# Ledger of designs, part 50: designed miniproteins, single chains, continued (5)

Each design is a single chain, and the fold is of that chain. pLDDT is the mean over its residues in the fold that is shown.

## One batch from the design tools (miniprotein)

Design m17711
Fold by ESMFold2-Fast:
Structure m17711 (fold): chain A 83 residues (1-83)
Amino acid sequence: MEEIEKIVNEIRKEVTEIKPMLTSDEEEVTEAIVEAAKRLLKTYSPEKVLEALRYLAKLESETSKKAAEIIEKAAKRLEEELE
């Protein structure tokens, strides 16, 4: 749980910095989130990174459905690349 919260905070920082771009280029934002998650794979297991992304999507869904959808797309892309 503590590691998941730490991963969520790192990804959330990326999402917060890029949120103004969500209406202009969703694909670019999705790729940025995937790249941030890949950097975290150097420190954390793929399972924990994917769990953190899905947890962050759930948290963001309460405020922004669009942000949650973008994070879910990023998680799916990362999962596909890890297979």
Scores: mean pLDDT 73

Design m17712
Fold by ESMFold2-Fast:
Structure m17712 (fold): chain A 110 residues (1-110)
Amino acid sequence: MEEKLKLLEEAAEHLEEGLRLVARANASSEAERAELEAAARATARAVLEEFKRLLNKDVPESQKDRTAEELLREYLEQARRLAELARKQGLEEAAEEFEKAAELLEKLLE
């Protein structure tokens, strides 16, 4: 459990950094960059809290017909897609961060 929590925390950190790099590349002003980076941190925090809930097998009522493992696997696939999209946009550093998040989620599901 403790080791799985650490993997989730590290995955969320890589997701946050990837999203911050995408925000930095897409921002047209310093103010917009700060706003998008704040949104990236909020998103990563929300995802980490969801990961913690899924580790305790607390599936949201709206997803009650699915397992916690299926939802975590869906997050893994989303991280892989984010990496591919970042790479296609030439955002190699962001792609590497999303790939690291995916690797950590894959280890969790082993």
Scores: mean pLDDT 77

Design m17713
Fold by ESMFold2-Fast:
Structure m17713 (fold): chain A 76 residues (1-76)
Amino acid sequence: SDLDRMKARARAILDEETATLLARPGLSEALRAELEAFRDRYLARIAAAKSIAELKEILGEAQRDFAELYERVLAE
């Protein structure tokens, strides 16, 4: 289904983006834990989404949360 394809793509992008940040040398243990919690939280929410509309809302929240984490990782 379209929903299943969008979920698979969202999962792949989330995994790739978080893995890239987690691989940064010198990343603090606190930021590592926050990135892992972010990944686990949004993977669970993506899996639980019942519609494309719900998935879009989840992805919008993930984008905002990721942007904040990304800025904090770069500042470290």
Scores: mean pLDDT 89

Design m17714
Fold by ESMFold2-Fast:
Structure m17714 (fold): chain A 113 residues (1-113)
Amino acid sequence: SLEEEIARVRAQMEAFLAELRRDGWRLVKVTVLSEDAAVVEFESPRGERRVFVLYAPNPEAKKLADEIRAELAPVEEQARATRGRPFWFAVIELPSKEQVRVAVELFRRALEE
């Protein structure tokens, strides 16, 4: 059922957040680009950054994700080329709009706690 799928996705996202937190990563920002796309940012105690761009499987959300990818790719390249502050990003298509909504809700709540 949709309710069971939502509960499973929530549990998976909670486990992912808990794993990052155990490794010292701190959730620092959640940016909602649309109902179908969001950016989630983490920082390590050493100032390293990890950015996750989450989007639903539709053309409008993909376009937003591709625009963010174009902005982040030069930052990652510069960090690798100069051996500067580590920067990593991933652009992730989630299977449904409902999964993006669940992930955004969970991360926004975690940021406020």
Scores: mean pLDDT 82

Design m17715
Fold by ESMFold2-Fast:
Structure m17715 (fold): chain A 71 residues (1-71)
Amino acid sequence: MSEEEILKKIEEEFKKLAEKYGVDPNDPTVQDVLKQLKRQARKMLGRLSPEEVLERAKEAIELYVKDLAAR
């Protein structure tokens, strides 16, 4: 799986959960969270398998989206 494919899957999972919890994708805080998740995924891809990076990213996405929805 390519880096581009992993980042796309992270973005898709983030948008899916954001829509489910009513999180505004145009909010600067929401956009910053997505940027941070993508940066961490890129750094992890040098040390971990694509599958491990995606699993860790999905866990982080759920936590961050729920936090954003509570605001």
Scores: mean pLDDT 78

Design m17716
Fold by ESMFold2-Fast:
Formats: C-alpha cells, sequence, structure tokens
Structure m17716 (fold): chain A 89 residues (1-89)
C-alpha cells in the first residue's frame, strides 16, 4: 500500500538513509549536490522545519548549521555527526 511505503520512506529519511532522502527529494523536484546534503534537506522537509520552497533556497552554510544542531539534539546523534563531517568536506 502507498501509505505503508510512505511511512517506511519517512522512517528511513529520519534515520539518515541517503537513498531514501534522494528518492524523497526527487518527488519534490529538489536537487542536492551530495548525499549528506540530500539527507539534511529531506530531514528538514519531513520534520516540517522547512518547506520545499525554503529547502530549494537553503545555502550550504544553512545546511551545515542545521546538521550541527541535529548532531547535538537528535537521538541519531552519531549519524548526524557523520553527515556534518561529510558536508564540511
Amino acid sequence: SEYIRRFALLAHILAGDEEAAREFLEEHGIKAESDAEAVVIAHLLVTGEATPEQAKAMTREELIAAAERLAETSVERERWRELLEALKA
């Protein structure tokens, strides 16, 4: 069912899955320059912290700031630290 598929996709995005993030962004017509960028943008969209329009306008610096916050506050802290390092590379 579409609902079960969507819930699974959202759960994978919140866990920091790069493939799920890229699939989600493609549905919204959003391009990301890296897998780490895709995960950060998809997470912000899923949590409602950003709209699709806002996500398209976000700078690399704003994405790094979001990843830094999530690395400190998220239950998936270790994964967000990895994504933050990838964004800074």
Scores: mean pLDDT 80

Design m17717
Fold by ESMFold2-Fast:
Structure m17717 (fold): chain A 67 residues (1-67)
Amino acid sequence: PPPFPLYNDLPGIKNPPEELREAGRHLTEAMLSDDPEEALKHFEKALELAPDNPYVQRAVEALKAEL
């Protein structure tokens, strides 16, 4: 199992539930996309899976600002 510092350092990010695993997959696809419109679609899928996650919310807002 991971050491205590990892859980305490990033409690919501580094210790995700199984549902956030799928959100992580969508975030990876978004980052691999060179088309920002395609990236936004994947970020929105991740936000559906983790709507209360501040990292996902911030990523969507930042991307919309850059578009």
Scores: mean pLDDT 64

Design m17718
Fold by ESMFold2-Fast:
Structure m17718 (fold): chain A 60 residues (1-60)
Amino acid sequence: SMSLNRELGDAILHVLRSRGADQEYIDKVREAMEEGLKNNESVQELNQKVAEIQLEYQKK
């Protein structure tokens, strides 16, 4: 169901927040995931976008 994808996304975002991720980073990851699903982007494209956001907001 469509709600399952949202629940999974929310769980991932909750984990990121619990690890001390910045709220803007969390919001950008959420938007990237939602837009990727709407646009039928590949998993590789979504991972690339998330990695770019992660590099901007989180230190390795």
Scores: mean pLDDT 65

Design m17719
Fold by ESMFold2-Fast:
Structure m17719 (fold): chain A 63 residues (1-63)
Amino acid sequence: SAALDEAVAAGQRINAKARAGEPFSEEDYRAFARAERVLLGLDLSLEEARALLERFQATGRSG
């Protein structure tokens, strides 16, 4: 489905940005929340998505 394809693409873009050490935008936080909902059924708020992505970037950057 288009929603699933978009969620996967968004996840890949976010992962690439995290690995590259690029800053996340508000669009990235919204895309992550939507992707988590579509792929894993998680209902994340924008604030929760931001906190998770910031933690993910910090962890990825230290490796």
Scores: mean pLDDT 76

Design m17720
Fold by ESMFold2-Fast:
Structure m17720 (fold): chain A 83 residues (1-83)
Amino acid sequence: MQTLSEEERQERIEEILAQGGVAVETSEDDGVVTVTIWSREDGEVKKAVIRADAERVEFEGHETEASRRALEEAERVRELLAA
């Protein structure tokens, strides 16, 4: 599995963003899934963090089209699990 230092992670993210892409990292800890999204919108790098568990979905950072879509999907999944 890929274990990158903070510097290597930032370099990879910058490379993806320079090519007009969206960089996504996913991690899991104690049943909490954290999705971190970096995208370039209006010439600026925007970062968003979505944390989801069985009880709630939390959003932190800048809202972009990519992060908004991911948040909407996470909220729908949580609602279905709560039903």
Scores: mean pLDDT 70

Design m17721
Fold by ESMFold2-Fast:
Structure m17721 (fold): chain A 79 residues (1-79)
Amino acid sequence: MSVRERKAERVREAMSELPKDEEGRFSEEQFFEVAEKVFPPKNEIEKKILEKEAKELFEKYKDEEGRVSEEQIIEAMTE
């Protein structure tokens, strides 16, 4: 299995623990929770970097209502 496929699997596991809306979409807060579970920061500096990168990715992939789909989260986290 490729590195990308392994990351996608970890993202799916992280998402399975979070509530999603009726359309299967996630909020910005839930997107950050997935990012922290998939890429756990080792210290406060890494946490700030992760938060910045996650925010930039969320802004890129979010819909008009400020939510992201499961597929968009997988794509964002596997770049």
Scores: mean pLDDT 76

Design m17722
Fold by ESMFold2-Fast:
Parts: structure tokens; C-alpha cells; sequence
Structure m17722 (fold): chain A 57 residues (1-57)
């Protein structure tokens, strides 16, 4: 169970990094697309924090 949580946290962290990069690339050319990436990044960070809390238990 703990291994599965760690693997998921790593996967979500990779996705968050991809969204952060995509946001930065879109920031100057497509503000709407950048905002969508920001929203996804926030959702991913919330999930990562939730898993971190579970790992501490």
C-alpha cells in the first residue's frame, strides 16, 4: 500500500512538472491555455499533498 502511494505521488509530481512547463510556454502566447495549465497544476498539487498526509499516517 505504501509503495503504491509513493509511486502515485511520483507520477503526479511528473505530471505537475509537465503542467508547469506547459504553463510557462503558453504564458506569453495563449493566456487562456496558461490558465488551464495553472488549474491542473493546482489540482495535482492538492492530490500530492493528500498522499503526503496518508504517508505520514
Amino acid sequence: KKKELLEKQIELSVQALKQAVARTVAKDTDPKKAAEHDKKLQELNDEINRIDEQLKA
Scores: mean pLDDT 80

Design m17723
Fold by ESMFold2-Fast:
Structure m17723 (fold): chain A 72 residues (1-72)
Amino acid sequence: MKMLSVDETIERLRKLREELEKEYGYNPEFNEIVDDVIRQLRNSPLTSISEGGLDNLERGLKDIYLELKKKA
């Protein structure tokens, strides 16, 4: 199982947010949710995250974005 650093994970989450905003438009609530996740990761006692764990996190964030778009 491949392991990613917390900084690598944060960079990928920022890129995911940028890609979603570019493709589907800006959402302030989603932006706040991503910032909260990044803050929690920076405060994590873990030095690395599994690639599967990151994939699950990215999928969850995409699902949240799509639900926010449904409500708008």
Scores: mean pLDDT 77

Design m17724
Fold by ESMFold2-Fast:
Structure m17724 (fold): chain A 69 residues (1-69)
Amino acid sequence: SEEVAREVLELLRQGNVVGATDLVLEYGKKHGLEAAIEAARIAVELARKEGDTAAEKEGERILKYLEEL
C-alpha cells in the first residue's frame, strides 16, 4: 500500500492526475477496493506533509471518487 501510495504521489506531483487515477484503479482490481482507498489516503497524507497543496487536492478528489464506488 505505501509503495503504491508513493507512486501515486509522484504522478500527482507531475500533474498526471489520469495516470494516478488509473494506477489506483488497477491496484483496486488486483487487491480490492479497500486497498485502493488506503493507497489514495496515504498519498493524500504524504502530499499534505510535504506541503504540496495541488497534489493533496487532486488526491482527495481521487479518494472521494473511490469512496463513492
Scores: mean pLDDT 86

Design m17725
Fold by ESMFold2-Fast:
Structure m17725 (fold): chain A 88 residues (1-88)
Amino acid sequence: SEAEEYAAKGEEALKQGKLKEAVDYFKEAIKLLKEQGGHDPRLAEGLKELGRAYIAKGDVVSGGLALRAAGYVSQGDYDKALELLSLL
C-alpha cells in the first residue's frame, strides 16, 4: 500500500541518519493508515528506532516523543501519534 511505501521510505531515511526526513515519511504513513483504517506493525517499530536514534545523538526529548508516538501507533491512536511527531 502507499502507507507501506512511506513507512519503508522512513526506514531508509533513518538508516541514512536523516531523522527529520524519517519523521516526515512516518507522518505521511500514519495519515494514510488513519484514512484507510489500517494497521502496520512495521511503522511502530520504525518509530521506536527513530526514538533510539535521537537518544543516541543526545536528543532525549525528541527521542521520548518518537517512542511515545510508537506506543500510540501500536494502540491505533493515530491522532495522538501525529500530534507528538509534529513537535519534531
Scores: mean pLDDT 87

Design m17726
Fold by ESMFold2-Fast:
Structure m17726 (fold): chain A 73 residues (1-73)
Amino acid sequence: MEEEITIEIPSSLSREEAVAYAEEQLRKRGIVLDEEERERLEKAVASLRPGETARFRVRHKGKTYAVTLVREA
């Protein structure tokens, strides 16, 4: 079963800060990204303009998570 997680990224954060913020939000939920998943997160954040959303999937402990990133306008 796929679990949905939404992370709202403050508009005040730089791209690097936004990646670190999203990774920390996932860590607080018990989700630790591997190197490939981190690269997918970095690409998603890089393509994300103010007011836009990006989605990607993460597998952790046999569960699949649908992660939605929302960039504040």
Scores: mean pLDDT 79

Design m17727
Fold by ESMFold2-Fast:
Structure m17727 (fold): chain A 61 residues (1-61)
Amino acid sequence: SALDEDKLEAAIRYFVGSFENPVLTEERFEQLVTFIRATFPEVELDEETRKRIRERAEELT
């Protein structure tokens, strides 16, 4: 089923907020995706979901 949007939002905010200088690089984005996959292993991170994660992470940095 679809990932809970509130849980996804919390995961993105937690990850971005964990760094003293939150700048979204490609390396940081891949680390964020890995973190979300580890946190929600049953959820498929398709291209659309990855795009939404990137857009939200960019808004928070």
Scores: mean pLDDT 76

Design m17728
Fold by ESMFold2-Fast:
Structure m17728 (fold): chain A 87 residues (1-87)
Amino acid sequence: SLEDLLRELKRLYLLALEAASTLPPEEQAKLVATVEAMLREFGRALRAGDLEAAARVFRELLSWLRDHGFVSEAEAARAEAALDAFL
């Protein structure tokens, strides 16, 4: 469900913020700016009914968080499972 997907997104964002808490302020700001930009694109796609675009942006966010070490592969996989269950 959308509710489950949004709950999983919130969980990932909190985990990413915790992982970034020991980084310099400029790196924390980059994380926040990147996540907020991706969430804006995701929300736009959802409001337009473009589920393919929404899924693409969501997966791009997961890859970015994983590649920068902000979330584990297991946490990213859990969020991807929530996306697949929503679609």
Scores: mean pLDDT 85

Design m17729
Fold by ESMFold2-Fast:
Structure m17729 (fold): chain A 72 residues (1-72)
Amino acid sequence: GGVGVRFSDGKGLTEGVDLLAGTPGLQRIVARPLGSSGLGVVTGYFASDEAARRAGELMRGVPGVVSVGVQG
């Protein structure tokens, strides 16, 4: 499963990457800035849909997170 997270600024992006990296079942992480808008997107890929859902819930608590999408 995958978790996509959108941030309002670069600080939230860094915190979100660190939080996802600490999540059990994480296989791959991709962080991408959205140009000069101050927005960023992090996508974590997980071994299971349960791990992806749990990661999505953790990301919703991160300051500067504007949306979280879980794929599964």
Scores: mean pLDDT 71

Design m17730
Fold by ESMFold2-Fast:
Structure m17730 (fold): chain A 78 residues (1-78)
Amino acid sequence: PKDVYKEEELELMKKLNLSKETLIRAEKLLVALSQGDLLALDRDAAVAALMERFGLSREQAEALVDWLVERAREQAAK
């Protein structure tokens, strides 16, 4: 499947030194924590969960949460 954010996703993975598998698992975790509504996600709780589950730094976790929430916001606006 083609994704309009594919290039942004690749650049984010390079910048944060994340694998595609980690990104997919992180997204699934955040969706579960938000009960399917990423726009209602507790950012602090999400950042803490990513740091604990995937060993991310606070900066990596914050950037990843912010990117996923913004992507969800863009999809909701369409």
Scores: mean pLDDT 75

Design m17731
Fold by ESMFold2-Fast:
Formats: C-alpha cells, structure tokens, sequence
Structure m17731 (fold): chain A 65 residues (1-65)
C-alpha cells in the first residue's frame, strides 16, 4: 500500500536522523572552531535528508494518483 511505502521512507529517514544526532552530540565535544564547521555540515546533511524524504514521499503520492 501507499501508506506502507511512505512508512518505509520515514523509517529510513529516522535511521539517518539518528546517525546525525550522534554526530551532533559528538560535535558538541569539539573545540569551538571544529564544532562550528561540524555543526554546519550536519545542518546541511539534515536539510538534504529532509528534502530527499519529501521528494520520495511526493513521488509515491503522485504514482498512487
């Protein structure tokens, strides 16, 4: 079903977010300069994951219509 396919996308997204959360927690222990750079990279990855998941869900919805 469409709902099952969307749930699979969300599950994969949540797994990737959990990895980024770990990277975020590790970044907070770094010196200020390294922390800033790492947090910027993590923010970019977070946004890319959101965009990818949104695109995949939208594609699934369009294919179901």
Amino acid sequence: SLEEKIEEVRKKMNEEFAKLQKEYDEALTLPEDERRKRLMEISKKYQELLDKATEEINKLRAEAE
Scores: mean pLDDT 84

Design m17732
Fold by ESMFold2-Fast:
Structure m17732 (fold): chain A 97 residues (1-97)
Amino acid sequence: GKTLITVKVRLRPGPLDEQERIADVWLQEFYQRLKAAGIKVELVSREFTRDPETGETTVTIKLIVDSKDAEKAVELFRETVANMSSVELVSIETEEL
């Protein structure tokens, strides 16, 4: 089976270039951890929503993994967010396909 994972994170308010750097570092760290764990991922979508008045950016990522890997992938997301003070976890949802 396959599982859809939807992850929503909030980035520290700031200039667009700083937020892009924060997102890139976070995503690179997450993908590195997935690769090290032998997890194959299919990226469905990545959406950035920025409030220009507050400088707040929300990133919504949707990805598909084998259902056997879903719990580990969620664990790796939580660990990656916990290691970065510039990224706040809003939600993680899983749906079996």
Scores: mean pLDDT 81

Design m17733
Fold by ESMFold2-Fast:
Structure m17733 (fold): chain A 93 residues (1-93)
Amino acid sequence: SIKEEAILLEAELGAMLLDLIITQRVYESEGKVSDEQRQQIDKLIDEINRLIKELTDKIKNGKLTRKILRESRKRLRDLQSQRNKLMNDLNNT
């Protein structure tokens, strides 16, 4: 169902954000980011952006209940904020 798809996309997005955070911390501990490591981070960001778009499209589809829709919108905003913070921190390193 569309509700199940939205929940799965949210879980997948959360897992990828955690992977990004771990990767960033490893790079910080080494004191530098290589071009190869930067490419890996960029690929993770691209995949996160794809999942954010898919979740946004599912939310806009209007087939979710009002409660689930409200909760999903809040989670989407939180995930977008976390992604933007990570991107800004990475670009300033």
Scores: mean pLDDT 67

Design m17734
Fold by ESMFold2-Fast:
Structure m17734 (fold): chain A 81 residues (1-81)
Amino acid sequence: AEAARRAAEAAALRALGFPEATVDRLLALRAEADEAVKKAQETGDEAEKERAFELLREIYDLASAELTRLGLADQIAPRTP
């Protein structure tokens, strides 16, 4: 199930026009973020929470930059919220 979901996410990103290197980086960052979130939930450590937020922000920034490069972000706002 996990491997199939990961493969589907990778295929969707490639279908949007994301380069293979960017897809690989996003999947790696997501795995790191999931681990950091798990540690933050288990320990309650503020440093682990901060790391999780930092990784999630990096994922969103990278994905947003790529969507903007592909012109997709510019098409979202004028069509539907």
Scores: mean pLDDT 74

Design m17735
Fold by ESMFold2-Fast:
Structure m17735 (fold): chain A 55 residues (1-55)
Amino acid sequence: MLSPEQAAAIERELKRAIALHGQLTPEDVRAAARATGLSVSAVTRWLREQRVRFA
């Protein structure tokens, strides 16, 4: 669904958020979507496919 470049960008933004906040929040997911030009739904779907759990 996402290009490798988009997936890498999402991963980078979410890892940054976790490092900053200690956990991933819905606000961090929204910020990652905004930074990558994707919808929140697309980022959430990608996270589910990667089996990444967020707060």
Scores: mean pLDDT 71

Design m17736
Fold by ESMFold2-Fast:
Structure m17736 (fold): chain A 61 residues (1-61)
Amino acid sequence: APREVTKDQLIAMVEGLIATETDPAAVALLQQAKAALEQGKVKEGIDLISQALDTLRQASD
């Protein structure tokens, strides 16, 4: 596995999470993260991924 995470790898990860996730709030954040990454806004995309994961953590008991 590569130690460096590229924009394309982040997009692929986000797409995988969207495909498997059922929480609509997390899915919305992941879709925003994908859009930001596709625009080259890597930091914004990472921040949105972090928010999506935090939402999932709060939804998981």
Scores: mean pLDDT 76

Design m17737
Fold by ESMFold2-Fast:
Structure m17737 (fold): chain A 92 residues (1-92)
Amino acid sequence: NPDLSLFGDNLIALAEIYLEIAEKLNIDEARRYARLAIEKAKAGNLEEALRYLNKAIDLIKKHLTSLTPKDLQSSASTNKAFDEALSRAKNS
């Protein structure tokens, strides 16, 4: 199914971006969940992949709400990398 393949590829790309964000922010639990999301997506278990990805995102969001404006400016570069990776995945 091409739609499921594209969804899986987008999930992997998104999880890899959140893994990089979690590594830069040094959030060990978010890194673990992002890695599990990648593993489950590659195995075709998209439901579990989404669950783990959402857990990683929630942990990252919780951390970001405690950051200073300077730290938030630093994370703007990750948002650009995210948009570029998502655009590449859609055009590949």
Scores: mean pLDDT 74

Design m17738
Fold by ESMFold2-Fast:
Parts: structure tokens; C-alpha cells; sequence
Structure m17738 (fold): chain A 100 residues (1-100)
């Protein structure tokens, strides 16, 4: 999968109620944010909930039984390899806001 561009990461989106609830758990407030900001808040959620598998390379995230895992419909992700997949799944729960 192709790595997300800086331009793609700057796209404004409006999260749906499920994604908004997850982002609010890590202190986000508002109506719209960038894809890059969503990724930062998702990383904050992963660290807050201690979801990183420390028995391996420290880059695998165990999402089994978590709200994030339910949102992404996966049991684990790799922080090294799965960034495009993570973005794609997060965008299923957000609406792109047209640039003015």
C-alpha cells in the first residue's frame, strides 16, 4: 500500500459519532480536524490504553476487544506497515470536508 502524502494528511474531515467518541476520549473537541490530527489522536488512544505489544518489536498494536478494533474491524495492526490501511478504515468513519 502507498504511504499517505502530506497533502492527504492535511485534508479536513468530520468524524462520525463512533470516531468522535474515540477522539473525545483523548481530549479532542470540535467538529472538523485533519487526517493527520486523527492519526495523532489514534496514537494517543493506543498509548493511553496500553495497546502496543511489548513482547514483540513494539510496533504491533493489539486491538482485540477494543472500541478502536471494532471501528477498524481488525484484531491487530502494525504501526510500521499498516498506516495506509489505518487511514482508509478511519476515513470510512469520517466525511471529507471540501476545501473553500
Amino acid sequence: PKRASDEELRALVRPNPKLKALLEKVGWTGEVLTIGQILQYVMDYIFKENLIDTSGDGLTVDLSGTPLGELLKVDSISLLDDQPFLIERLLEHATLVPEP
Scores: mean pLDDT 74

Design m17739
Fold by ESMFold2-Fast:
Structure m17739 (fold): chain A 73 residues (1-73)
Amino acid sequence: MTLTFETPVTAKNGKATVTFVLPFDSAVKAEALDKNGNVVATKSTTAKASEPVTLTFDLPDGDYTVKVTATEL
């Protein structure tokens, strides 16, 4: 199973943070997109079901969209 979602984030003081919980053990790919839809940063991790995942991106201050793709393990 694959779950995908997008969330708006604002980078302040050079950092943007996202936190989410997944319903299944997952391989996670998170992509930070600029206003033009360009991928400017990517993070990959693994997550356990029902455990919070926090990812911090080092980005210039501004508005971004983080696209999270979680693939069930």
Scores: mean pLDDT 84

Design m17740
Fold by ESMFold2-Fast:
Structure m17740 (fold): chain A 90 residues (1-90)
Amino acid sequence: MERERALRELERASPAPPEYLEDEPGLAQAILDESSEENRRRAEEFVREAEERGLDEDETMKRLREEEKADGETIATVNALLTLRKHRRQ
């Protein structure tokens, strides 16, 4: 499991921008598994709203940090959702 790295991403996302996880769907899933279920739902809603606005990944993460004042858990969870969405099978 990628639990240790997931917890690190959840903790560091707020003080420093996380690297995107496009190549790490396993780590992204571990981040979702370690995030609270309520936080995952909020992150899904945020991603949905950002997609509706046509924001790219960098703009989405910047908005999450600066406008929503989200904590590191929410930031890492959104990043994980974006990563898994790219790797999700239709």
Scores: mean pLDDT 65

Design m17741
Fold by ESMFold2-Fast:
Structure m17741 (fold): chain A 95 residues (1-95)
Amino acid sequence: SQIEQLQQKGNELYQKLLEALKAGDGEEAAKLAEELSKTIDELRKLLEQQGKLSPEESKALTGVSKTLREVSRLAKKGDVDGAMKKLNEFWRKQL
């Protein structure tokens, strides 16, 4: 399904993002974070169209996309450590 394809793409982009951040590659990390944000926005839109998202789940996915845009912004500035901290802070709040 289109949803499964977007979920797989999102997972692949997330793994590549972590690798780029670990390598200190801010330019690649910024690109991957923006592409991941777009992929999550597309996934959210499809799930909303199918009535498969609660308001809380829609808000959570919007939060993920917003966080990834901030990660991209920090990485573009060469603040790779700040980008990683922002991503880790997001995951800490999900636990």
Scores: mean pLDDT 85

Design m17742
Fold by ESMFold2-Fast:
Formats: structure tokens, sequence, C-alpha cells
Structure m17742 (fold): chain A 68 residues (1-68)
């Protein structure tokens, strides 16, 4: 499923330790994704919040809120 594939892709990106790429990917999904994609990306973000800086968290929270 598209939902499962998106989650697996996000988890793989996290494993690559490319945090800037992860932040960029989450930001794009939060601003421009479908409701389903945003929900999946939000779950992954919440599960891995400890891996982000306070500034990255604030930026991603803003992106999520702005997109509605």
Amino acid sequence: SAAEELRLTLERIFKEDDEDFVVSTLRVIFKHGTPEARAIAREVFDEHKDKFSPEQIAELERAFAEAE
C-alpha cells in the first residue's frame, strides 16, 4: 500500500542518518501531502522527535499547522 511504502521510506531515510534530508522530506509532506501522507509522516515525526533539534521541531510543527 502507498501508506506502508511511505512509512518504510521514511524509516529508511532515518536509518541513513541524513537528518537534513529527513527534515526536508517531512516539511514537504506536511505542507503539500495528502491527509493520509501527512498522518503517516506525523506518526514517524512523533516517534523520532528526540532525534531533532528544538529548531527543527518548531519548523516541522509550523509546516504541519500551516498546511491544515
Scores: mean pLDDT 80

Design m17743
Fold by ESMFold2-Fast:
Formats: sequence, C-alpha cells, structure tokens
Structure m17743 (fold): chain A 75 residues (1-75)
Amino acid sequence: YEEEAKRLIKEADELLKQDPNSKEAGDLYVKAGNLYYKLGDKEKAASLFERAAEIYKNVDPRKAEAYKQAAELLK
C-alpha cells in the first residue's frame, strides 16, 4: 500500500508539471489518499484529498467540494 501510494503521488506530481489542472493528477492523489486511509494515516489522506480538491477546482467543482469536505472530516 505505502509504496503504491508513493508511486501514485510521484505520477501525479509529474502530470502537474505538464498541466497544473490535470484531472488525471487529481484522480491519482485521490487513489493515494484512499491507500493512506486504509493504512490508518488519516492526516496524510486528508492532505492528498485537499491536493486533489485544489486541482479539481477548475475542472470539476463538484468533486472539488466533495474532497475538500472529506479532507476536513479526517482532520
């Protein structure tokens, strides 16, 4: 789980270098956040959901709001 989550974050970071509003990068941060949540690292999961929400803000406002709320719930 942890190694896969780190790999997904690295892939998302590379996509953001090409396009700061990449929906694909947001989706990868969500997947990584779910993996950290399964590991019991709620703070790391919350940070990843916040990161995804920021990316979704301009491409999918509904997803942005949903993941912002999910992140706040995990704090």
Scores: mean pLDDT 79

Design m17744
Fold by ESMFold2-Fast:
Structure m17744 (fold): chain A 65 residues (1-65)
Amino acid sequence: MVDLVALFRKVPGVDEATARRIAGLVEAVGLDRIEEITPSLLTTIPGIDEETAKRIVEFLRREFG
């Protein structure tokens, strides 16, 4: 199992609480539907700006795309 929380904590500007919220969103959408995780969807999470969201999408596509 990939530790999504640990992965997202490597993104600058993402703390553990934010990483847990991102992991929860990814789990709700499903890794098989990772293409539905867009920067715009990630910016709905408090504390994530557009640049951080783009970095998270890049990590997800590298690991699961």
Scores: mean pLDDT 76

Design m17745
Fold by ESMFold2-Fast:
Structure m17745 (fold): chain A 87 residues (1-87)
Amino acid sequence: SLEEELEKIREEAIEKIKEILEKNKDNPVLAEQEILKVLNEAAQRMRQAIIKAKGFLSDEARALLAEEMSRLYEEAAKLFKEMQEEK
């Protein structure tokens, strides 16, 4: 389903973000830059998945995209903050 595809995109993005944070524990600026690249790629993949499944970006489809992107950004921000607070 579309929801399962969006969840998979989010989970794959979060896994990449965790790897970035682990490799860049002492370089938060580089970690942030690499995370933003992952988030941008995930956002594009989610948008394309929704367009492919729904055909038209209705208000409902736009709300779904906004919610999924918001959830991904919130989880990414939490992980980044947790890395900084452990120092």
Scores: mean pLDDT 80

Design m17746
Fold by ESMFold2-Fast:
Parts: C-alpha cells; sequence; structure tokens
Structure m17746 (fold): chain A 64 residues (1-64)
C-alpha cells in the first residue's frame, strides 16, 4: 500500500538524519530522482539501500 511504503520511508529518513518533510515533499512532486540523490549523499549505506528499494516500489505503484 502506497501510504505504508511512504510512512516507512519517512521513518527511515528520520533514522538516517534526513529531513522527512523534504523527502515527503519530493515524493509528492514525483521527484524520486532527487530522493535517490539525497540517499546517496546523506544516508548511511545500509539505510540508503532499504530506502532506495522503497523509493523504487513507490515509483512502480504510482506508475512512474
Amino acid sequence: EIDELRERLLELAREAGLDPERIRRLIDQGRFDQVGALLVLRAPPELAAEMAELVRRLAELLGL
């Protein structure tokens, strides 16, 4: 479910030290490329891997 994936992604973003409001805004704008860039730049590697998978799933469900 889209809402569950979004909520999980935001929770992991908080743990990674990312701004969850920025991540939420980028998702709402369909800017998954920018979310991916933030993960590479700012997130710990293991959290980045999980978050990248959630981003891919969200993009697929949204028809992107």
Scores: mean pLDDT 78

